Designed miniproteins, single chains. Designs and how they scored, part 86

Each design is a single chain, and the fold is of that chain. pLDDT is the mean over its residues in the fold that is shown.

## One batch from the design tools (miniprotein)

Design m3193
Fold by ESMFold2-Fast:
Structure m3193 (fold): chain A 80 residues (1-80)
Amino acid sequence: SISAGELAVENLLYAAEKAKAAGDEELARRLQEIARQIREAMENGDREKVAELLREAAELLRPHDPSMAEGLEWLADVVE
């Protein structure tokens, strides 16, 4: 089974791919950076940091994809 944190990373990488396809390379890079930081926090067992990073990504995505932002906030609640 995929963990909530792993699902969140997958969602962020998907959002980064969509941003890149739309020509927003800066948004794509920022989302990829957050996904990397989430993986690092998961490796360290830092669930609270994973939740914080997910909420940061949700705020970043809110003006571009409000549905994805809501999903990331839900995942943050599950991880915390």
Scores: mean pLDDT 83

Design m3194
Fold by ESMFold2-Fast:
Structure m3194 (fold): chain A 65 residues (1-65)
Amino acid sequence: VSQKILSDPQKRQEVLEQVNRMFRLLAEAVDAEFRGDEEEKRRYEEELRRLREEYDRFIAEVERE
C-alpha cells in the first residue's frame, strides 16, 4: 500500500471497501464449490477477477497522482 493511500483517508476507505468486496466474493465462490455449484462458482470468480482489475487500476492511478 503506497504512502499516498495511507495519507488520504478517502483513498484508504476506497481500498478497504474494494478488499472487503473481494473477500466476500472469495467466500461465496468457496461455498459454491463446496456445494458443487460450478456455474455459481464461475460467476463469483469472474466478478472477483473484475474487482481485482479495478483494484489494480485504482492503485496504479493513485501512484501516478
Scores: mean pLDDT 77

Design m3195
Fold by ESMFold2-Fast:
Structure m3195 (fold): chain A 66 residues (1-66)
Amino acid sequence: SRAELAAGAAEAGAAAASGPAAGKRMRDYIFQAGLEGLDVAEAARVGGEAGGGPRAAKWARQMGEL
């Protein structure tokens, strides 16, 4: 229960931290990785180091417009 609350709070905090500024930083990172020929999914995983987690994957999909 407390672990679930802590995880939820951390995820909510990451969502708030992943606001416009954090989103732009991650977007630029994924975009640059694409220019270097990296896999978009791999770029999203690495971008998750900024606390994006599953959201990073979603952003990668939206960026790719595949």
Scores: mean pLDDT 51

Design m3196
Fold by ESMFold2-Fast:
Structure m3196 (fold): chain A 65 residues (1-65)
Amino acid sequence: SSAIERAIEVIDELDPGGGEYLRELLEAGDKEGARRLLSNALVLAQSLGMPEEHIEALREALAEL
């Protein structure tokens, strides 16, 4: 999914290695772990005032799960 790939990039910018961790959770079928990671990243991205495009990528990925 293009939304998931964009979210991986955004999370990796917030915390190097976080994007790879999201990928590992998805490959393991841990959708609840992936949702928690995305939800936490969304809250952090919003608190840091990240660009709307980055916030939207996280929202789209979370909605896809």
Scores: mean pLDDT 86

Design m3197
Fold by ESMFold2-Fast:
Structure m3197 (fold): chain A 86 residues (1-86)
Amino acid sequence: SKSELLSKAVGLVMEAIGALLEGDYERAARAMQEFADLAKTIKGPYGKKAAESFEKAAEAARQGNFDEALKYLTDGLRYLDKALEE
């Protein structure tokens, strides 16, 4: 259900942001990759864009690039919001 998906998304966003703020880039990347995998289960163009953005966020986090990781995480959340409205 959308409710179950939203609950998972909230947990993953809290984990990703918390890890980034702690400088735990490996944990942040794992959360962002799980977010990408979750977004891939949503049909349509916004689900795909969300997944691509979360994959880029995970890669930026693995490189220790806080600004890029946060940017792509935010882009992914914006696309995920649109995907869940449709």
Scores: mean pLDDT 85

Design m3198
Fold by ESMFold2-Fast:
Structure m3198 (fold): chain A 62 residues (1-62)
Amino acid sequence: MFKPGDIVQAVKDYTAKTPGELSLKKGEKVEVLDASNPEYVLVRSLETGEIGLVPKKYLKKI
């Protein structure tokens, strides 16, 4: 579904639960860096440049 270079959007607020995760606000846009994991996507925030994992269910393609 997602691939590196995709710009995707948070469908809901997400609060990081581990040090490797990224918190997002609903509507925030991020760049996909790695989507090989079945549950998580490694993303870069377009607002802050922060990198972290987010559950796939919190993201949609735009």
Scores: mean pLDDT 82

Design m3199
Fold by ESMFold2-Fast:
Structure m3199 (fold): chain A 55 residues (1-55)
Amino acid sequence: SMAEREAIIEEVRRLMEEMGVPEEVKERVLQTIRNMKSLEEARLLLDIVRQEAAE
């Protein structure tokens, strides 16, 4: 579960970098994922970020 959460964090970081998200916002989003109690919430956020990155 920790490995899966770290994989989600790394993918979200990469997508936000590609989108040109400011460092402050990037850090806050990644911290939010780290503080999420459910892995399902983290997966949902990854899906949202992927949709945003896709246009």
Scores: mean pLDDT 81

Design m3200
Fold by ESMFold2-Fast:
Structure m3200 (fold): chain A 99 residues (1-99)
Amino acid sequence: ISVKISELGAVLFKKGLVLPDLPPPEFSELAKLYYLKEAELLKQAIEEDPNNAEAWFNLGEVYFNIKRYDEAVKAYKQALELDPNNKAAANYLVRALKE
């Protein structure tokens, strides 16, 4: 997997290619592997641009969906540090902290 994975993701979305709908992680090992791969791609994007608030927010959502709430909290805090007006990140942070 190359350092340009974030660019590949953007190109795929622009071409109308979307990642397949998968069942929730609790129903499928394939879904869990998919979310873990998504987290890896987002970590690569963050390594390329640590100030990418959207990548931090998306990483938090991935961790929240696989119930890794401690990692979700860290990612949402970084998203809010970079973009304090992201109300969605603030709401998810509060929810992750309650777990």
Scores: mean pLDDT 68

Design m3201
Fold by ESMFold2-Fast:
Structure m3201 (fold): chain A 98 residues (1-98)
Amino acid sequence: MTEEERKKYISELKKKWNERKAEFDAQRDALAEEILERSYEFALKGLKEWAEKNGVEIDEETLEKLARQRAEAIARMAADLIVTGDFLDEEIKKRKKE
């Protein structure tokens, strides 16, 4: 049945992912490091604009700490999504085009 077919497909994807997990983890970490620098600038700008718009004065130390935390979260999430998305897109293409 369709549910059992989906379960088998998901299991196959997990197996393929696990076989290449170390490779994907390395790719994710490298991408996260690249994204981190740009994410920090974006997060800092966003926080400054938010503070100005709302008339809130935030000290430099707190602003930098918040920007760093947001940048790290964004970088990790974006890198994971890219690596996972590329893997899934490749598997879907193989399934449709052989």
Scores: mean pLDDT 78

Design m3202
Fold by ESMFold2-Fast:
Structure m3202 (fold): chain A 60 residues (1-60)
Amino acid sequence: MVYIAKSKEELLVEARITLEQMKAFILGDEEKFKELVELENEFQEGKLSPEEALEKLEEI
């Protein structure tokens, strides 16, 4: 269960990163998968805002 401390934007970013990770894994794109894992880690550590995380996701 996700607590109300997370914004709607944060939940959407997490969902999008997870979906893209699954796609990269299925397609065997190991470099893209690695970059997506790093993006998730940076976002979870609070180094990226939701907007910055989405912009970086589009660049991967």
Scores: mean pLDDT 77

Design m3203
Fold by ESMFold2-Fast:
Structure m3203 (fold): chain A 61 residues (1-61)
Amino acid sequence: MELSVEERDGKFYAVRRVGDLTFRAAFDTEEEARKKVEEMERNAKGKGKEHLELMEKEAAK
């Protein structure tokens, strides 16, 4: 899983990549997008495989 922050059209996105799938969550500020990425990084480190399975399930829907 790869996490990053992207800026597009005056909006900030918390971006998550799992395999060939890319998810973006839009925020009004870079600070909010960065906090979301940091939260997801902490969850990935602590929950390992279980968290990845949850993210893959979201991708399948």
Scores: mean pLDDT 70

Design m3204
Fold by ESMFold2-Fast:
Structure m3204 (fold): chain A 61 residues (1-61)
Amino acid sequence: SLSEQIGKLVYQAMKAYSESNYEEAKKLLEEALKLIESIPNPTEQQKATKEYLEKKLKELE
């Protein structure tokens, strides 16, 4: 499912971030954000995930 794919990407991004692999973390976060933006009626949890992803991407700029 899309939720499983988003969760996997976020997990992998967090792991890359903790390992100071910021380029890979950014790429994975961008992929997760694109998937969540493709959801026409996001749940409150999905909206919170989107905000989290946008916040993390700004930290990597």
Scores: mean pLDDT 83

Design m3205
Fold by ESMFold2-Fast:
Structure m3205 (fold): chain A 57 residues (1-57)
Amino acid sequence: GAEEMARNAYEAALALGLSEEEARAAGKAVQKTGSGEGGYRLLKEQGMDRAAQAVGG
């Protein structure tokens, strides 16, 4: 579900060396939009480029 996708995005961001704040933003964006692509677009709109790369790669 969306919560599991959000957790996966959070863990992927941490594995890439992003901060706890950036990783939480990645997970929240995926949960809110229901997809990696949606999360990527939302994070780019918010200027969180590193978190967006963790979700959209």
Scores: mean pLDDT 82

Design m3206
Fold by ESMFold2-Fast:
Structure m3206 (fold): chain A 60 residues (1-60)
Amino acid sequence: SKIEEEAKEYAIKLSEEAYKKYGKELVGLPAEEAQEKTVKIIEEMDKKMQKYKEELLKKY
C-alpha cells in the first residue's frame, strides 16, 4: 500500500541520513559511549517514524 511504501522509504532515508551525520562521530567514541549514542539516535528516528506514519494515516 502507499502508506507502507512511503513509510519504508522514509525509514531508509532516516537511516542513511543518520549514518552520514553520525557515522564519523561514532567511530571516534569509546565502544560503550558509541552504543549509548546509537541507542539514542535509534530512539530519535523511531519517534520521527511514528509521527510520519501518523501523518500518512491522516492523509490516506
Scores: mean pLDDT 79

Design m3207
Fold by ESMFold2-Fast:
Structure m3207 (fold): chain A 60 residues (1-60)
Amino acid sequence: SLSSLLGEFVLAGRMGDEEMAMKYLEEILKHPLSEEQVEELKLLARMLGMDEAVEKIEAF
């Protein structure tokens, strides 16, 4: 589910596992997301210091 993928993304980001975090992000971005959900996802990526994830979300 989307909630499960978000949890996995945050966990991978906190662990510094950027490869796994980007994999979960790709799966999240396959779901229909509201503008609010996209902004929340960008905030999470910024808080985790994942510049590549922020760029990918902004391109979505």
Scores: mean pLDDT 83

Design m3208
Fold by ESMFold2-Fast:
Structure m3208 (fold): chain A 51 residues (1-51)
Amino acid sequence: MTKEQLEQQRKDLRDAYLSNKDYIKDGKVVKVDLSRVPLIIQIERLMSELT
């Protein structure tokens, strides 16, 4: 997977996640739909592999 592809996917998913409900505070998601949790986990795993 390309780094640029990863960044774009993360940005898109993050925007959709936050756009629907609320923003991240102190690295913690506040008042967001749990249905998006799987997407966040996917992003975290991708980031973990990158680092």
Scores: mean pLDDT 57

Design m3209
Fold by ESMFold2-Fast:
Structure m3209 (fold): chain A 78 residues (1-78)
Amino acid sequence: KPIDLAIEAYRLAKKAVEASKKGDVNKAREYIQEAERLIKQAEEEMKNVKDPLEQETIKALIDEARKLIEEARKLINS
């Protein structure tokens, strides 16, 4: 389900930030790539979600995951 994909993307984005803070650049990049892949899948599958509340929940998780990915990218590039 797209909500499960969005939740997993959020979890991986959090792990990317943690890896970035520890200086594990390779692991952070792996988590970022997988999180971005899951976000893309969730966005594609979200088109088939009929419940507006579920759509908003998925969008919120994706938005938060994207913020975390951006944070991780900034930490890597520091």
Scores: mean pLDDT 86

Design m3210
Fold by ESMFold2-Fast:
Structure m3210 (fold): chain A 109 residues (1-109)
Amino acid sequence: SMSPLQVLTQLLLGFALLNNMPQSIIDEIEAVYNDPNATKEDLLEALGKLVEEMSEEEQILLAKNIAVTLVLRKEYELLKEVIEKLRELGKYEAAEEAEKVAEELKKQQ
């Protein structure tokens, strides 16, 4: 089975490809995806580069999809770190929407 980092990296790569993100961002995410020694910090750095290239609407959609994916897997600590990274980058609306989705889904578990 895929690790939480692999699942999240695959989600970022799919989102970047579907939304025609710059090739440099796609290459960065793909490098993390294909590196068996990639760390959580490498993934959070790739996430940061991706969201800087996105509109607020795209940032919110990605953040919601990450929240759904990680809550269903019970990967709460990784989700917290993703939300903290979004806040660090000033993506407050995306961070708030991710938290809202996560709390709603947790109530249903």
Scores: mean pLDDT 88

Design m3211
Fold by ESMFold2-Fast:
Structure m3211 (fold): chain A 91 residues (1-91)
Amino acid sequence: GLAEEAARLALEAGVLAVRSAKTREALNYGIAGALKGIGGLFDASLGREKEAAKDAVDGAESALRGAQLGGGDEEAIRLAREGIRLGREGI
């Protein structure tokens, strides 16, 4: 489903944002994105599609902020934007 894919993208974007982080603020946003992505995957596994989609959007938005603060990792930004798009479709 869209929610699971969005949550996976939020997790991947969050991990990349953490990896490219140059400040604690960027690191914290990347961590938040990854954790929300994990939460979304967990909710999707329980059939909680709307909850999974909301967590995916929140996670992807956090990952996007982290990537932008961390120096603009293009892959993290790309994955985060796609996660936001798919997650919003799942809500």
Scores: mean pLDDT 89

Design m3212
Fold by ESMFold2-Fast:
Structure m3212 (fold): chain A 67 residues (1-67)
Amino acid sequence: SSTIRRVAVADLSRAYGLSRADVEALLDMVLAGEPEEAVRAAALRLGLSETQADELVRQLRNVAAAI
């Protein structure tokens, strides 16, 4: 749902110190069926640590399953 997406993007943006646009781009990669390695690599390019990237990818997959 649009509401679940909007709330999750705002929460993840705050939690990881990313812009909402960057979180939406990563979520769109997950929704498009990109492999986890590609989403993780994109998160690392945004300046996240390995631990942060792994946790964000897990959260994005949970969000994708809920919308």
Scores: mean pLDDT 90

Design m3213
Fold by ESMFold2-Fast:
Structure m3213 (fold): chain A 58 residues (1-58)
Amino acid sequence: MEERARAAGAEVDEASRLQIQGLEALKAGDLEKAKEYFTKANELAPSPALQRRIEEVE
């Protein structure tokens, strides 16, 4: 089993959790926290969709 592939999977899972927290912050009207969570998620698992979400909440 390749440990590197396992670590990458864990990073993607953390990014998904951060996306959920960002969406919850957005629903609460906390745009600053939503941006922070989406930015962290994008740093762990870069995605055009996440980049767009960050731009939308700014």
Scores: mean pLDDT 72

Design m3214
Fold by ESMFold2-Fast:
Structure m3214 (fold): chain A 114 residues (1-114)
Amino acid sequence: MKEEAEEYIRKGELAYQEKDYEEAIKYYEKAIELGKEDDRLLGLAQLNLGKALYKLGKYEEAVEYYEKAIEYFEKVNDKKGLAEALENLGKALEKLGKLEEAKEAYEKAEKIKK
């Protein structure tokens, strides 16, 4: 199951590189279904799903998936994943005009990078 979930993340990453964001989303959703016991993999899949939604202009949905990714990366103490998820959360919040919330997300990301 974990090996299959990792394969779907790779397929999603390839679709994302080809700018097929809808296809990438489907692969990441499948990775989430199969990766239910792997918090690090779930964090990565949620982050990548949010990034694909952001590319499609679905900023509100991207925020939801970035917040889910943040929870998983905090749970597994993945500072690099956490910083990336917070930075992408800030970018999506800026697109929604939530400038103070975006600033807080960026400041949290910078504190982790120190």
Scores: mean pLDDT 88

Design m3215
Fold by ESMFold2-Fast:
Structure m3215 (fold): chain A 108 residues (1-108)
Amino acid sequence: GTVTESGGGTFAAGSSVTLTATTTQPGLDGMAWVRERPDGVREGLIAAGSTRAGGVPSRFSGSQSGNTATLTLTNLTADDTAVYYGVAGAADGAPGVEGAGAEVTVVA
C-alpha cells in the first residue's frame, strides 16, 4: 500500500492547518500521525485515527473517513515546524507504511 500526505506549507503563528493523508490500505482502527522535528526527533501524535498520544495538546485532533485521515492543528507555534507523516497499517509491532510527509513551517 501507499500513503500520500498533503496540506503542508508555511503558516503564521496562531493560525490553523489541516493536513490529509490518503492510503490505499487503511488499518482496521485507522491511521496514525507522527512528526519529525528539524532536530530529527520523531513524535507520535495520533493513533487509531483520532486518539491523541500522551502529552499531545488538545489543539491537535485527528479524524478519518474511509481511506483519508486528517490532522488538524490549531493555534500553531514555532514548535510545530516539522514534517508530518500519516502511517497506515501500523499494528502489533508492524512498522507501517508512511508517505513522503507534509512539511509544515510556522513563522512568527
Scores: mean pLDDT 79

Design m3216
Fold by ESMFold2-Fast:
Structure m3216 (fold): chain A 74 residues (1-74)
Amino acid sequence: SGLEALERMLEAVAAAIPDPEVSERVRELARRLAEAVRAGDLAAAEEAAKELERLLEEHREAALAGLKAALAEL
């Protein structure tokens, strides 16, 4: 599903971030986002998505590198 693809991409992004504390935060937020979406909890999904957006924006170069690596493994 699209949600599973998103989860895999976020995992690849987290793995590409060299700071382990930031990487762990991205993984935790990705888990919370996926759980909220599956539960239909829009408020929780929005909170997780906003925090993810903020972290990925701050670590944009690493995030893009992770996404490119994931797409190249087609």
Scores: mean pLDDT 82

Design m3217
Fold by ESMFold2-Fast:
Structure m3217 (fold): chain A 67 residues (1-67)
Amino acid sequence: SMEEERIKQLEELIAELEERLGSVENALKLAEEAAKKAEEEGDLETAAAGRGTIKQLKEEIEKYKKL
């Protein structure tokens, strides 16, 4: 059935998108941890760069969640 093949293709695409979203969410977690550590260590330049990365990753996650 063409409907069954379409469902399988959509399920595979959803799985790929979920994997990509999960990868970006993990990158965000690591960036937040790194920025916090830099701030606690007084590395203001690294902390500021980390905040920029966090903002970009959050914007990317929001794009994946918008339909």
Scores: mean pLDDT 82

Design m3218
Fold by ESMFold2-Fast:
Structure m3218 (fold): chain A 57 residues (1-57)
Amino acid sequence: MTEEEERLLKKAVEEAKGKSSQEIIDIANRLAQELARRGYTPVEVAKAANRVIKEAE
């Protein structure tokens, strides 16, 4: 996991905290798209998105 990936993940978690379940999913999906554009693997993208959902809940 890169420092950039961790920074983006932490920012997404912060934005998602206190949001509805649908809004958390939308934020996680936006992070997934951003990571995919930056060349991260599908496995790394899925792990990051799932972590946003778990930590923001």
Scores: mean pLDDT 79

Design m3219
Fold by ESMFold2-Fast:
Structure m3219 (fold): chain A 67 residues (1-67)
Amino acid sequence: MSKEEFEKEVEAAILYMKAALYRQIADRLRELAPVLGEEGKRLSDRYDELAQKLIEEANKLVEEAKK
């Protein structure tokens, strides 16, 4: 494995970790929705979207590392 491939895999791993954190935040906000109301639901949706975007970015880096 080349140094460039390794660096891309590390960057992808960091993005996956960030996505996991954002999903945890989204899940927690969803659990708190009865207390936070509609704003809690909106924030949960935003963090889910941010997590999905990070996963897509990480997947692209993994694909590039394989080429």
Scores: mean pLDDT 81

Design m3220
Fold by ESMFold2-Fast:
Structure m3220 (fold): chain A 61 residues (1-61)
Amino acid sequence: SEMDKLKAEAADIAEAFLASGPSSAQFDELVALLTEFEKAVAAGDLASARAVIARLKELQA
């Protein structure tokens, strides 16, 4: 499903980000974004889930 694809993408981004050795502040931001993502997934809100994925990608920039 589209939501399962977004879950896999979020996991891949999080793993790559953690492997990069983020700062404490960057780690806290990742946790906040993943919490937001879990809420969007629980609600079945694809638009909010995609918005969080976009923000996760910005975190790596």
Scores: mean pLDDT 83

Design m3221
Fold by ESMFold2-Fast:
Structure m3221 (fold): chain A 66 residues (1-66)
Amino acid sequence: SAARTALLMEGLRAGSEGVRAYRAGDYATAARHFREAARLFEQAGAPSLAAEARDNADRAEKLLAE
């Protein structure tokens, strides 16, 4: 559906923003974007993409906790 496609596209954009922030060492911003990506992928019914985004968020959050 158009709605599902929009959620997938927003999730991919959020994931890309997360990767950009992570590479810049901005782990707080990276975690926020990866959490948003996971939420959007979950709403889109894309559990594998949502799981990957959650794993990326968890990794960023662990680095932030240092």
Scores: mean pLDDT 89

Design m3222
Fold by ESMFold2-Fast:
Structure m3222 (fold): chain A 78 residues (1-78)
Amino acid sequence: SLIQQAVQQLRQASQQASQGNTDQAIQLLNQASTLLSQAGDTGGSNSAKILAQALRDGSDPQGISDAAQQLADQLSKE
């Protein structure tokens, strides 16, 4: 499903952000946002976009890693 694919992208984004690979994390967050939008999850899509933008704006990568993992965990329960 599109949501399961988005969860995988979010978990990968979390790992890349925690490793300092910010450009790859941003790409993965944008991919997750697109998949969530296609699945009709506007809230999840917007959350992923906000995380990508925050990382571009110089937010702490560990904070973004934690937030991406939290979003993935919420989506994987439904």
Scores: mean pLDDT 88

Design m3223
Fold by ESMFold2-Fast:
Order: C-alpha cells, then sequence, then structure tokens
Structure m3223 (fold): chain A 59 residues (1-59)
C-alpha cells in the first residue's frame, strides 16, 4: 500500500510542478504583451497631446 501511495503522490507532484511552470511562463508572456500594448497606447496618447499643444503654442 505505501509503495502505491508514494508512486501516485510523486506523479501528482510532477504534474503540479509542470502546471506551475506553465502558469509562470504564461504570466511572463501575458505581462510582456500587456506592457508592449500599454506603451504603444500611451505613446499614441502623448503624441496626440503634443500635436494639440503645438497647435496652441505654435512656434
Amino acid sequence: MKKFEEEEKKKGIENAKKAADSVRQRILDAENTRLQAELDRKVAELNKKISELQKKIEE
């Protein structure tokens, strides 16, 4: 009985470790994609504000 429980528990731990590694990688990939999209959006917003300010100040 003890040998069966140890083998099943080891497989459970290995599956849990694989799941944790998969979650870690997905979080990193999602965070990188989100940061890139957020940077692009903020740059576009700033460029719009700069254009409006330049029209008002006009060199």
Scores: mean pLDDT 78

Design m3224
Fold by ESMFold2-Fast:
Structure m3224 (fold): chain A 80 residues (1-80)
Amino acid sequence: SLEEKIKKLEERIASYRRDIETLQRVFEETQAELEKAKAAGISPEELARLETIHLFVQAGLDTARYLLEKAEKELEELKK
């Protein structure tokens, strides 16, 4: 039913919002870790590792935001 589709989509949206909150916190934590590591003058190898981790977190956050926007648009169309 339409009501079941709306409910499932609302649950998916709530899940994406929670993922974004978690990923945003991790993004801020990895950014702070990178800043601290740069200030401490760590090895180029360890710095590259931390930069790679931060890049993957950023990619995950961007993906979650994209999926949320797409799901919210789909929900709006279903409610019309």
Scores: mean pLDDT 88

Design m3225
Fold by ESMFold2-Fast:
Order: sequence, then structure tokens, then C-alpha cells
Structure m3225 (fold): chain A 70 residues (1-70)
Amino acid sequence: MTEEEWERVDAINQAIADVVREVLAERGLTPEQREKLQLAAVKAHNRAIEEGLTPEEARRLFREEYEKLL
């Protein structure tokens, strides 16, 4: 993995983590909802890296995946 690829992966991880933190802070989530949140984060991360998406696109993708599970 190149230095540039590592920076992209780290930025994507931070972007997704920020959105997850916001959702957790704003809502009283059940254990089931927390599991769905984690699944959405994993799916968004994997797809964003596979498709070479930006951190901003990764945040959007996380929201889309999370909405599909609700």
C-alpha cells in the first residue's frame, strides 16, 4: 500500500467515525440499532475503499447504508 493510499484509507476511516459519533451522540440507540450502525460503517468503509471514493462520499455512503437498515 502506498503512502497516498494509507492517507486516503485513514481519511475515510475518520470521516465515517465522525458520522458514527454524531449519530451516537444525538440518539439513544438500542443494542440492535448499534449493530446496524456498525454494519453500515463496515459496508461504507469497504465500498469506499474498493471504489476509490473521497472521505465526503464515504460519509454519504454511510448515511445511505444506515438508512437501508432502518
Scores: mean pLDDT 76

Design m3226
Fold by ESMFold2-Fast:
Structure m3226 (fold): chain A 58 residues (1-58)
Amino acid sequence: MKEAEELSKKADEAYKNGDLKTAAIYYSLAWRKYEEAGDTEGAKKYRDKAIQLGQEAA
């Protein structure tokens, strides 16, 4: 899904810039879009990334 792909790209860019909070937000949005599209594996991938970055930002 284009929206989910764009959100994951924004998350990757934020992560490269060291903005872990912004990266976690965009990964969270990407997982929600994959869930809405019925892509359970894609949703799981970005959910796990969002959780990991949330722990690192805490």
Scores: mean pLDDT 78

Design m3227
Fold by ESMFold2-Fast:
Structure m3227 (fold): chain A 90 residues (1-90)
Amino acid sequence: MTPEQLEVEAEVALNQMELSIAKKIFEDAKKKGDKEKLKEVLKRLEEIEERAREALERAREAGDEATARAAEEVLEEARKLKEEVKKALA
């Protein structure tokens, strides 16, 4: 594993943690009908999606298939949760 691969792996792990936090905030905000918190979650998910997309490209460039797969999973989960948040805001 190269230093670049380790750095990208760490970034993906941080994105996974932030996604987990966003899911928890979404569940609480949805239960309470807190539209301001739902908008905050949407913004967090947009940031996670962008960072996961960048991490995916970097992992692919570095030839780290395992980290690329993990980044793809974060990206897909963030996109799915983003659609749920949008439905809760409608």
Scores: mean pLDDT 86

Design m3228
Fold by ESMFold2-Fast:
Structure m3228 (fold): chain A 55 residues (1-55)
Amino acid sequence: TTVEELIDRLHEEGLISDEERAELRKQLADPATRSDAVHRVFELAREAGITEPIT
């Protein structure tokens, strides 16, 4: 599962707003903010109980 797919899943489950989804996707596309965006997405997924094996 890609980080982009995980953002879409968080939005589909109502855990983030349309604006938050757009902001996270923008931050992922920017190399300067990508690592911070990845960490935030994983934290949100953990809080939501999404336990996919992230290798």
Scores: mean pLDDT 77

Design m3229
Fold by ESMFold2-Fast:
Structure m3229 (fold): chain A 78 residues (1-78)
Amino acid sequence: MEAEKYYKKGLEALKKGNYEEAIKYFQKAVELDPESIIAIQALNEIARIYLEQGNTEKAKEYLDKAVEISRKILEKSR
């Protein structure tokens, strides 16, 4: 799936220390499949990057988004 490809690219960028590129790839993964396990994983990785940068407010914003998606997935019957 396309979202998984961008998630993996984000992980590769993160491994290289390119946090800006990693965030862009993770955001793209969320955009392509916004109500998915991949979206939750991508948002958690973005939050982790912000925590490592000392930006706890941004980290909280992305963690809250991941929680909201998790709730929507659990509450929807498809």
Scores: mean pLDDT 84

Design m3230
Fold by ESMFold2-Fast:
Structure m3230 (fold): chain A 81 residues (1-81)
Amino acid sequence: SLEAAQASAAASLTPEVVAAAEAAARSGTREGLLGALGMAVVAAVAGDDAAAARLYAAIAEAEAARGDPDAEAFRARAEKL
């Protein structure tokens, strides 16, 4: 059920996991960015808008540093949350 999925997502969102995902995104590696994107989706499903916004902002910063055109979309997503 949606409630069960949200509860499972919330249980996986420890402060340590969110901090690790944010650090991985800021490393600028493709693996780190994809991992952080996955965690941002988990945070959004859990209703943790603050964690999702932090992760999208970290992704946007890393994408901008790489010259990636998707940076603006992730920045807008973070600001909307």
Scores: mean pLDDT 77

